Designed miniproteins, single chains. Designs and how they scored, part 39

Each design is a single chain, and the fold is of that chain. pLDDT is the mean over its residues in the fold that is shown.

## One batch from the design tools (miniprotein)

Design m1410
Fold by ESMFold2-Fast:
Structure m1410 (fold): chain A 56 residues (1-56)
Amino acid sequence: AEKIAQDAVNTAIALKLSPAQAEQLIAELRRYLLTILSEEEAEKIVAEVRKAIEQA
């Protein structure tokens, strides 16, 4: 889970995704995380990924 979240952040930053593209990536990540993590854990990771992308 942590590796997938980190890979998503690195991809968004490396590709210089637009805010709309970043939101789509985050939505896909959230969907995936909900299959392996609890809702609370998935939302925490999504929030961290969103913050990291916004800082780039």
Scores: mean pLDDT 75

Design m1411
Fold by ESMFold2-Fast:
Structure m1411 (fold): chain A 108 residues (1-108)
Amino acid sequence: DPEELERLRRERERQRQLELGRKRRLFVTEELSPEEIRELIVELFLEEGDERSAKLLEEIYEELKKRGYSDEAIKAALLSAYFALEAGFSDEEVRRIALEAARVVENL
């Protein structure tokens, strides 16, 4: 059915454009708050069905906020955690990478 195939193609393209739009916002973080970056990354993992990575990102965010890290340090940590998770690092290694990134930015 050509009409049904065209509807499925349009829906697939729409979903892809929404995902690319969310991913693009992670590379233009200058105007985004730590909360907005957290929400974008968590949504990306949940859309992928990766509840474990989404939960880990939430835990990293809450821990850094509780410790009083600056917005810039938290943003750096969340982005570092996202890329480490995408690269397949373990949860413990991701936590270490995120905390290292936060400490480096805080001491600039």
Scores: mean pLDDT 80

Design m1412
Fold by ESMFold2-Fast:
Structure m1412 (fold): chain A 61 residues (1-61)
Amino acid sequence: LVADPALREALDVLVEESLLRMKLGIAKSIGDEEEAARLEAELAARAAEVAAAEALIEEAL
């Protein structure tokens, strides 16, 4: 259990990234190129936030 609210927020960011990657994989597998491109753009836009979340969790471990 994570008691620190900042660590919970960081974990939520990583969970959302995992869900987006899963959706991207599904979109690519069914040939939905428009959805895949949109999800790739969203992942790229979130890259800095994800990196910050990873650094925070690594520091906590």
Scores: mean pLDDT 80

Design m1413
Fold by ESMFold2-Fast:
Structure m1413 (fold): chain A 93 residues (1-93)
Amino acid sequence: SAEALAALAEAARLMVEEALRHVEEGDLEGAARAARAAAELLRSTGHPELEELAEKLEEAARHAEEGDGEKARELLREAGERLERLAAELRAR
């Protein structure tokens, strides 16, 4: 349902905010872990819009694991903004 997808997108957005907090603290391992958890949540639905966001979050996790906190932050911010917009659109349906 649209409501269930919106709730899941919001849950993933909160995980992305947690990943961003880890980046700001210099905990890139924690950031990667949170980003991967968000990606797994999004993949669990099989929804195409969420699959694209899951791929972006996996890319953010890889950059964090490689020590590129700035690129990880960029990708996490983009994913968070898209999840917020998607959740709002789904609630409006």
Scores: mean pLDDT 86

Design m1414
Fold by ESMFold2-Fast:
Structure m1414 (fold): chain A 65 residues (1-65)
Amino acid sequence: MISKEELEREVTIALADMYVGLANLFKSKGKLEEAAEAYRKAAELYEEAGDLERAEEARKKAEEL
């Protein structure tokens, strides 16, 4: 059984993963500003889900751009 709160966290993590993928795609195309924004969005979503390690990684990637 999955609680509403756990389902919301899983959805939030999935959205964060999507933003990381989108940021990597933007970076590969030289769209560094869009990539940085997507990484920052992913970091915010990971923090909301309580995944502090992936949030820190995403934030660092945004800062490197």
Scores: mean pLDDT 83

Design m1415
Fold by ESMFold2-Fast:
Structure m1415 (fold): chain A 66 residues (1-66)
Amino acid sequence: SMEEKLREEVREAIIEAASKGVEFIGAVAKTRMEPEYREEAERAREEARRAEEEMREVIERAREEL
């Protein structure tokens, strides 16, 4: 059903946002030991922010249709 698909999309978006958030935390931890990982931390921060924005959009669409 459409409801099941929307719920699955929401679940996937939440998992992606959480995953990117954890990657960002890990990248920041690396920069504390080796400054050369700063670029990795910056990219991870951007990916985490984009994933969070996508999650919000997916949740909003699901709320409108459910």
Scores: mean pLDDT 82

Design m1416
Fold by ESMFold2-Fast:
Structure m1416 (fold): chain A 80 residues (1-80)
Amino acid sequence: SEEERIKATLEELLEKLKSLGEVFSREQALELLNEAIERAREEGDEELVKKLEYIKELIEKKEEITIEEFEKLIDYALKL
């Protein structure tokens, strides 16, 4: 399903962020999110773009973010 595809993409993004450690900077998170948003736009996946932009907006309000906080943001985005 489209929901499962979106979830898989967000989980792949989470795995990439985990490679940076348990805490990462806003700049590192935004770089990976912007790359994911651009790919989603190129693929015409408007629902994925919406969910990624929601995560981006929340991250832009923080200086640092933990993996646990990012996992929660993914869960929130999936419920949109």
Scores: mean pLDDT 78

Design m1417
Fold by ESMFold2-Fast:
Structure m1417 (fold): chain A 92 residues (1-92)
Amino acid sequence: MKLEEALKKIKPKLEKAGIKVNSLEDVKKLPTYKRIAVALLIMEELGLKDPSIAEMGEIFESVGLPKSYLLTLGSTDDFIKGTVLYAKLSLL
């Protein structure tokens, strides 16, 4: 599955949270924590339960997060906020 197709499938969940996007380019304009939530939802939609660093990096870059961000994820407020938002949206 391609990243734009994965985004299209999660779009209804994003709209329930007030996140209106039509493309990955629109996602890049969101606050960092919302981009993290979208990246995690894309990984879930693609069925990536054990993603490689390369696969994670591609998804992160697609939503406007640098690959280097993977090194700091667990220590950022945006990551905590993004994972909480992801958890809420994954239940929808």
Scores: mean pLDDT 77

Design m1418
Fold by ESMFold2-Fast:
Structure m1418 (fold): chain A 59 residues (1-59)
Amino acid sequence: TRERIIRSVGRLSGIPASTLAAVLAGRLSHREAAERTGVSERTVRNAVDLTRRLLAEAA
């Protein structure tokens, strides 16, 4: 399930699921998500990439 994947990746990366979902939807940049959550932009990019890979495998 999309929501479970986003929540799991968010938890591992220290990013709220809602914030990670907003980045995936194009509503937040990687920089904006990093500033809101206190994690690095690299952590946000890695979390987005992992989520996209897992969603592709689950589809």
Scores: mean pLDDT 84

Design m1419
Fold by ESMFold2-Fast:
Structure m1419 (fold): chain A 60 residues (1-60)
Amino acid sequence: AARRAEALAGAAALPAEQRAVLKEIAEKLIEIGDAIEEALKLSREEGLSLREALEIAAAN
């Protein structure tokens, strides 16, 4: 418990401004990752090329 709290404190040791910027970047990266994962799913299910699946995912 104490060691886990110390590790979390380490992750939060950055100034508030830097944490806000990193959170925003992380959120954008997650959105991009989700779009890629959806494109992979479409490619597997519809037999589309990865490029075609990505274009469909991006259009939605």
Scores: mean pLDDT 69

Design m1420
Fold by ESMFold2-Fast:
Structure m1420 (fold): chain A 63 residues (1-63)
Amino acid sequence: GGLEAARAGADAFAAGDYYAGAAHLLRATEEGTLTEEQAARALDLAITRGDPAAGAAAAREAA
């Protein structure tokens, strides 16, 4: 479900797999586990700010 997708996205960011991380967070948003704002924040932290650990933490906390 969306919770598993959010966790998978967080784990992918922690591993440095930004593409898989983004794909999993999109699924978590589609299933209603994350809001679009929560997913966007995790992506911004991981990709734009270069802090994948913070992005992973944000995704886990929001789920």
Scores: mean pLDDT 82

Design m1421
Fold by ESMFold2-Fast:
Structure m1421 (fold): chain A 97 residues (1-97)
Amino acid sequence: MLSEKEFERRLAVLYSAAGIELVAADLALEGFDPTVSKEEAERRKALYTLIIEGARAYEKGDYARAAELFREAAEREEDPEMAALLRELAERLEKLA
């Protein structure tokens, strides 16, 4: 099980990475990255928006909503390591709710 400090560190890293990826997805949707399809850019935008909103829910103390959002993000994540991390964060938050 993740310690509170490890949970907060992983959440901070995820939040920062999701913010960068969300900007990249928006730029791709505007045509600044022709290597990314519109469908892929929309998928990434939806995924990273869920992660950002989950982190914001956690900051507000809404652990149940944060867990729900991270679980939805895990279902959309194609990277198995990232999906596993999102599931671990959701499980941790469910115990706090």
Scores: mean pLDDT 82

Design m1422
Fold by ESMFold2-Fast:
Structure m1422 (fold): chain A 80 residues (1-80)
Amino acid sequence: SEIEELQKEVDELEKRFRELLAKHPDINPVKAAVLALLITGARIEIELAKKHPELREQYIASAKRDIETAKELIDEIEKE
């Protein structure tokens, strides 16, 4: 399902983030904090989509935005 696909994307982003922090302890702390917030936000939005079917599309759209923003930020940090 779309929700299961998004859940897997968030799990992979959390894994990438942990690897990024382990490899680059000198990472910009503000960028790290924003990345953590985006990943956590996406996870919460996915859980809310499961619990509130009437708002599912809104929560899925928000989760997708947070996931894409997190991916862009990880790519930006990896290129620095």
Scores: mean pLDDT 86

Design m1423
Fold by ESMFold2-Fast:
Structure m1423 (fold): chain A 68 residues (1-68)
Amino acid sequence: MEKKKEIEKLKKELDKIVDEIIEKGEVTDEQVKRIEELLSKLYELDEKFAEKVREEIVNRLQEKLLKN
């Protein structure tokens, strides 16, 4: 049970950071580092879910920031 709750917390934090980056159209080194840290934690808890979340984040960021 604690594992599922931790995963949900990490996912929410990641979503907030990604949403902020997309809304502002800018990314800071601090935000990138934070995303990497949160993803690393997800990999420790559920590697398959972490891969899916990472792909989702990369896709969203590439579409908005990197594919100009």
Scores: mean pLDDT 78

Design m1424
Fold by ESMFold2-Fast:
Structure m1424 (fold): chain A 96 residues (1-96)
Amino acid sequence: MRTFSDEELRQLFQEGDVDGDGVLDFDEFLRLMSLLAWRRVLKREDLTDEQLAKLRELFKQADKDGDGVIDFDEFRAFMTADNGANYLKGVSIFLE
């Protein structure tokens, strides 16, 4: 199990936020989850259609206002929800 501090979450968010716009789109969210799972960046082409579908469902769960991006407050809520259950679901998608 993984518990994140606010400082760790901010550092992770900044690592995912490649263009520095203060939000994560789906590709940045995928990048962040792959870094957490494998310590490497994966692309959409590196995932199966099933893995992509599961990851999109997690992204929609994090994107509570439905604007197509995740801000830091949504990211923090997602990563800390139910003792990191969403985080574990996210990283498990990348396991074969």
Scores: mean pLDDT 74

Design m1425
Fold by ESMFold2-Fast:
Structure m1425 (fold): chain A 58 residues (1-58)
Amino acid sequence: MQFSRSQALAGIHEIKTAPPEQLEQARKQLEELEEAFKDDEEIQKHIEEARRSLEEKE
């Protein structure tokens, strides 16, 4: 899947607010975004924050 940088940031924000019933889908999307933007420091920071948010919901 291809993401523009702005789409990635928007998706990460949606993932941070994902309800518990969507956690598996949210984690999968974060993994794809992390691989696609592995060299983008700003996006990686947002991904780590989102991942922590999802872990706190379990």
Scores: mean pLDDT 74

Design m1426
Fold by ESMFold2-Fast:
Structure m1426 (fold): chain A 62 residues (1-62)
Amino acid sequence: ASTVPKEKLVAYAKEKYGLSDEVAETLANIVLGIPPSPEDVERLTRELGERFAEALEDLSKL
């Protein structure tokens, strides 16, 4: 279970993967168990592509 606050997850995603604020927040929300909207998923796949699964696993291990 992640004890890391959302703010740190967002910062890490932005720094490591070069994501926008919106996409980094969406990814952090998914890691915390908050389901994304279809629009959020579209933005995620556009910025992360094949890195999506890797980014999710990486953040979940923080």
Scores: mean pLDDT 77

Design m1427
Fold by ESMFold2-Fast:
Structure m1427 (fold): chain A 67 residues (1-67)
Amino acid sequence: MEEAVRRALELGATPEQIARAVHAAMKAKNREEAIEKATQVLVDAGVPESEARRLAEEIADALFEFD
């Protein structure tokens, strides 16, 4: 999770936008939905889709413990 947050900040996302992505992932029913929702929030924040998906996977892995 720390690396995902750091990378999102480097890509221009604000702490508020990152918090929204994490919150969206926490409300998801499963890991796949968490990745989809967090990716969309980060893309809307200006993060490129490929990086947003990678960061969303790191967030989902931290929440669902799949690592």
Scores: mean pLDDT 77

Design m1428
Fold by ESMFold2-Fast:
Structure m1428 (fold): chain A 57 residues (1-57)
Amino acid sequence: MLAVATAVVPATSEEELALRPGDRVEVLEEVDEKWWRVRSLTTGREGLAPKSALRPV
């Protein structure tokens, strides 16, 4: 599933993926209710991003 970042996501740990509004990601896994594992379509890097900062497309 593809999603777009709607907010700035700061990477506060090595497991988090830094995102800016408009960044496109592939959703790989819903880890829990608050966090999704995603892959950046720009960089190919994977990490956790908050579901609230992502909009499915």
Scores: mean pLDDT 80

Design m1429
Fold by ESMFold2-Fast:
Structure m1429 (fold): chain A 97 residues (1-97)
Amino acid sequence: MFTEEEIKDAEKGLRALVDDLAAMSPEAAKLVQERIRPLVDELIKLGNVTTIASLILALSVLLVTQRKHADTLDPVEVVEEARRLIEQAIEIAKKEN
């Protein structure tokens, strides 16, 4: 149902948001490299554009919320929430196949 081009476009959008997560702090960058990027690679391989698009929206909201509440939201806690959202997206994508 999803074309290779649609999957590549969704991948590009998701990876840009993951790069924004890594840019929040050096500690966030380390956690993104160790814990987020492998999960993103797994999600992309499942090829479900709908779950990737939903995750893009969720991560966009999370990043906007962090920017508004930078004094109270620890970037490390934001990365941990992003990890939970990606793991949930992987489980949904697996069940739709």
Scores: mean pLDDT 83

Design m1430
Fold by ESMFold2-Fast:
Structure m1430 (fold): chain A 81 residues (1-81)
Amino acid sequence: MEELLEELKKLEKEAKELLEKIKEGKVSKEEGEKKIKELEERLKELEERARRVGAINEEIEERLERIRKLIEEARKEIEEK
């Protein structure tokens, strides 16, 4: 559980950093799309792991939802390029 939370925190930070870099114009559309796909795959793996170990609680669920929203916002921003 604690290890999963730390990985979720790291993924959330990386998603926020990517979104800011996209907004600042520091990432190309191609690079942004590649990074977004990597974040989506990592999120899916963490969701599957949480389900397998029964570690889904309100905090984990809220963090997963927050990360999904960050990735969706990043994808929307990159598609505007």
Scores: mean pLDDT 79

Design m1431
Fold by ESMFold2-Fast:
Structure m1431 (fold): chain A 74 residues (1-74)
Amino acid sequence: LGEEVLRAAREAAEALLAGDEEKFKEALGRALEAAKRAYEEIKSSKDEEEKKKLLEALEEASRLLEEAADRARA
C-alpha cells in the first residue's frame, strides 16, 4: 500500500513536470485513492511499525507532489 501511494505520486509528479494534464489527473486520482486506503489502514491497524511505514509513504508522496508543483510553476 505505501509503495502504491509512492508509485502513483511519482507518476503524477512526472506527468505534472511533463505538462501531461490527462496523465497527471489519472495518476493523482490513483494516489488519492491509495492515500485514502492508507489512512484507513493507519486508523484500524494495531501494528505500530506498519502505521509508521504508511505515514512515511504519505509524507514522502506529499513532498514529491509539492516539489513537482513548485518546479512546474517556476
Scores: mean pLDDT 78

Design m1432
Fold by ESMFold2-Fast:
Structure m1432 (fold): chain A 86 residues (1-86)
Amino acid sequence: MKLILTFKNLSEEQKEEIIEYGKELAERGYDVEIKVEGDTVTITIENVSVPLEVGRVLEAIGLELDGYDVEVEIKGDTVTITIDFK
C-alpha cells in the first residue's frame, strides 16, 4: 500500500517543518520520497498501513493542520491526502 501526502500553499517555515517530518519518517525505517515544487511538498511512503501512518503524521503536524482543508482520495492500493494551507 502507498500513502501520498500532498501539502499545498505552504509558507517557507511550513515547508521546512513538513520536510523535517518526512525526514523523521525516513529515519524510522519507512520508504519515503520527499518532493518539493514551489509552495508544494509531496511525501510518498511505500508499504505502509495507512491508518497507523496517517495517525502518526497527523499527530506530528497536528497543530499546523488546524483550520486547513483536507481531502482524501483512495484508488486501489494508493491513498492520497491533500492538505491545502490557503
Scores: mean pLDDT 71

Design m1433
Fold by ESMFold2-Fast:
Structure m1433 (fold): chain A 61 residues (1-61)
Amino acid sequence: MIDEGEVEASFHLMAATIAEKQKDYEEAAEHYEKAAEALRDTDPELAEELRERAEEMREKA
């Protein structure tokens, strides 16, 4: 009963927030997109929000 999608998403979310804090927006965008992909089937609403955040990060890059 290991939720691999949640573990993968948590890793990428932490990496994305660290990159965003460091203003490394390209790296942040990649991690937000990977987190969204991991949550696509588990939490599609959150996945969509993370894709939007990734797009916002790319605009700042």
Scores: mean pLDDT 79

Design m1434
Fold by ESMFold2-Fast:
Structure m1434 (fold): chain A 77 residues (1-77)
Amino acid sequence: EAEELLRRAVEAARAGDFARAEELARRAIELYLEEGREEEARRALGEVLRAAAEALLPTLSPEEAAEARAALARALA
C-alpha cells in the first residue's frame, strides 16, 4: 500500500537512513502514479524531502541549508 510505504519512507528519512527512505519513497510514489493519484504522489515527495531536510539541515552550512530550503520550496510548487 502506497500510504504504508510513504509512512516508512518518512520514518527512515527522519532516522537518517536516506538510502532506505529513497527506495521506499520511490515505491510509494510509483504506486500513487499507477493509481492516477498525481496530487498524492507530489505530496508524498514533499513529505519525504521535508523529513530528510529536517534531519540534514542541522549538519549543513548556513548557505547549504538556505539552498536546500529553496530547492524544497520549488519542488513543492
Scores: mean pLDDT 77

Design m1435
Fold by ESMFold2-Fast:
Structure m1435 (fold): chain A 73 residues (1-73)
Amino acid sequence: SVTDLKNLAQKLRDSIRDLEEQVQELREEAERRRKEGNFKEAEKLETKALFLTAAIGSSQWLVDQLEKQIAAM
């Protein structure tokens, strides 16, 4: 139903927001580690942020597809 698709899109938007917050926290922590001279830990945190950024992109594409389906109804 349209309601089920809208609910799914909302859940995905909420998940994207949570992932965006995690990326920001990881980038801030990486900056702190770099300031401490702990470049290895900073690199690990940056790599994790990169993977989450890719996941956000995939999830955003799914939301965009769902919103197109809803708009066509």
Scores: mean pLDDT 88

Design m1436
Fold by ESMFold2-Fast:
Structure m1436 (fold): chain A 81 residues (1-81)
Amino acid sequence: MAQQVQNLIAQARQLIREGKFEEALRLLEEALDLNEKLGPDRSLLQEIRQAAMELLRQTEDKEVILRAIGLILRAIGLLLD
């Protein structure tokens, strides 16, 4: 449900503020997968993309950077459908 996706995004944003980037990224990946299964909501895809971009600006971990880029590209691909 849209509320569950929004809750995951809100939790991820809080984890980004706490510097817990791996946990935040995991929640954003869950939010993207859930949004895909429920029928993609474009506003939620934009929120997931924005949160992932914010995480990307703050992290120096190469694995987290690569996964965040992958998540952003997946979200963009879904927005083009």
Scores: mean pLDDT 82

Design m1437
Fold by ESMFold2-Fast:
Structure m1437 (fold): chain A 102 residues (1-102)
Amino acid sequence: VPAPTVTLSPSSLTVPAGGTVTLTCTVTNLVPGSTYKVNWYVQKDGKKRRVVHEKEISGSETSATFTISGLEAGHTYTYYCEVTNVETGQTARGPPATVTVT
């Protein structure tokens, strides 16, 4: 079975401290009738990757969104979206999104 295809948008943006950011994870090649777990990861300033948000979607959905707030000035946050089929364990991850906070 082909792995899900994952894209994260916008791929790069700059926001002021205290601003909000909404990232959209667009998914294709999901199996209808299956359940998928969407894990959102962050790396602050290139440090250790951490899970920051989890969402469950059905195989009939095409996207998941994550709204981020409370980011600190002077830092760069790299976000990843990882999609896992709960039944099979098949996982896919797309290119990161970079958020620069001024």
Scores: mean pLDDT 82

Design m1438
Fold by ESMFold2-Fast:
Structure m1438 (fold): chain A 57 residues (1-57)
Amino acid sequence: ALSRAAAGAVATLEHAAREGARLSREQGDKLVQSVRDAGASEADIARVEAAARAVTE
């Protein structure tokens, strides 16, 4: 299970992907950094990074 911070970030990014919205690279990096700052595990951070890449590419 993802931490609350990571789960929220992933849900936001996956929703954006479903709606066809794109985040800038900067916005994606900021979301990843917020999850890191919240103390998420390395595995949770990797999941958020993967979700961000799908929306920022």
Scores: mean pLDDT 77

Design m1439
Fold by ESMFold2-Fast:
Structure m1439 (fold): chain A 63 residues (1-63)
Amino acid sequence: GAAVTPEQAKKNAEIVKLTRKAIEAYQAGDKETADKYLDEIVKLAKMSPEARAALRQALEDLA
């Protein structure tokens, strides 16, 4: 597999953890907490507003 830098690997691990927490919050109906986790993912991944909107819809669909 392709080599990933330690910094990128750490960010990827945080994104996975935050994604699980966001899905759990959406399932619980806690949109405020879910949006906080989503915002942290967006900051870590440096996502565009369009990518953020797509991710939100995907997480809500999975919940």
Scores: mean pLDDT 81

Design m1440
Fold by ESMFold2-Fast:
Structure m1440 (fold): chain A 75 residues (1-75)
Amino acid sequence: DLEEARKLVEQAKELLKQGNYEEARRLAEEASRIAVDVYRRHKNDKTMVRQAIMIEAEATIIRLGAFIEEKVKEK
């Protein structure tokens, strides 16, 4: 599950570089959903909790980045 979320984050970063902001946002949201699910199911596993938090942080950065880039495209 966390490995799938990492792959989604990597794909979202690539889409962001390509200017596909909408798709990048969707993949980042899916990665966030997986990370939250892992966190809830593995609360006592400190390693999994840290990895889930890191993925959530990366997903948030991607979503914010996509939002900023879309604003620049308003011109």
Scores: mean pLDDT 79

Design m1441
Fold by ESMFold2-Fast:
Structure m1441 (fold): chain A 59 residues (1-59)
Amino acid sequence: ASEEEIKKILEEGKKKAAGKSGLEADRAAQGAAHRILSAGGSPEEAEKVGKEVLAAAEV
């Protein structure tokens, strides 16, 4: 995936995760990670995006 696509998926994931916790936050993180993989991103990029989305849920 392009850097711009990764950034867009990350920002959309953060918005979905904002104010959520537990299973809802996990689902938002997993959804963002799956979108990275579907866009042709690496498993490492997907994991990084998932972690950032999950972190955004708690902040």
Scores: mean pLDDT 77

Design m1442
Fold by ESMFold2-Fast:
Structure m1442 (fold): chain A 98 residues (1-98)
Amino acid sequence: GAEEAIKKVEEAIELLSEAALEADAAGDLMLSAELTMLIMGAILARKLLEQGKLEEAKETLELLAKRLRELAEREKDPEIKEKLERAAELLEEAVEAL
């Protein structure tokens, strides 16, 4: 249900925040900026879930997960890559929980 989806989105936000800090520390400012925008998208999805706007939340989560998968495929740092893949998996699981 929505509560389980919210929990998974919150876990994804935490991983993306860690990945953004790691990207910034590595000097990958473009990835850090992109991850910051994706975090904002995940916060929006959480708000949509809290408001019962499940269809809009699902659509947002699916777009975010797809973009994270694309970034993970291009990422050469294995630690950042794992966090991006896990965040995408959590957002996909959030969609399945709806």
Scores: mean pLDDT 91

Design m1443
Fold by ESMFold2-Fast:
Structure m1443 (fold): chain A 68 residues (1-68)
Amino acid sequence: MKETIEEAEKLYEEYVRLLEEVLGKRAPKEEVEKARKELRELLKKDPEGVLEEIKKALENGKKAVEER
């Protein structure tokens, strides 16, 4: 369980980094931290489902970068 939460948090950090590259601007740290806190609460309820959602979001973000 803890490993799944840490993996999801790591992937989320990569996703935020990808979004910043795609949008050409930096996400506000306060918004990122708030979203991470909400993510942690969601992970407590459904760690596996949340991890899969983050992976899909990363794939979508990667595709958006490639289409530039």
Scores: mean pLDDT 72

Design m1444
Fold by ESMFold2-Fast:
Structure m1444 (fold): chain A 64 residues (1-64)
Amino acid sequence: NKEAYFKQAAELAIGLARLLNRLVGPRYDPVLQKLQQYLADGVSSEQDVLQLLNELQARLQELS
């Protein structure tokens, strides 16, 4: 089930965002809030997860 897989991916991204916040301060708070919001509302599509992952990747690129 793709939905279950993408939900797990979003949960992993939350964990990563929390670790990054601890390392560099609250820079990832907006991404973390969005990830938590999407999980609370229920991930309805793979597009939602891809958008969140792209946003997290963009934040990681800023750090690099």
Scores: mean pLDDT 66

Design m1446
Fold by ESMFold2-Fast:
Structure m1446 (fold): chain A 84 residues (1-84)
Amino acid sequence: MIEAPEIRSIEDAKAFIKEHALELKKGDVVVGRTETRVVEAHITEVRETETKKIVTAMLIELDLEDGKEVSGAFGRVEVEAEIP
């Protein structure tokens, strides 16, 4: 599990995955936490082409009130990064 305190939203999680796509591996879990929110990115697939690395992740965002989960957003994302 990778703790990434810069991840505060699903948008931050997507940006993190794009920036770190070359380092991320299948089965990695990236987590951002605040007092009011938990964001998790579960890396489900990593594929390589001749020019790109493609990272597929399940993103989970949970809103917290009074220490309890109140709402959640869930989605699959696919992020492409150039291979140097």
Scores: mean pLDDT 76

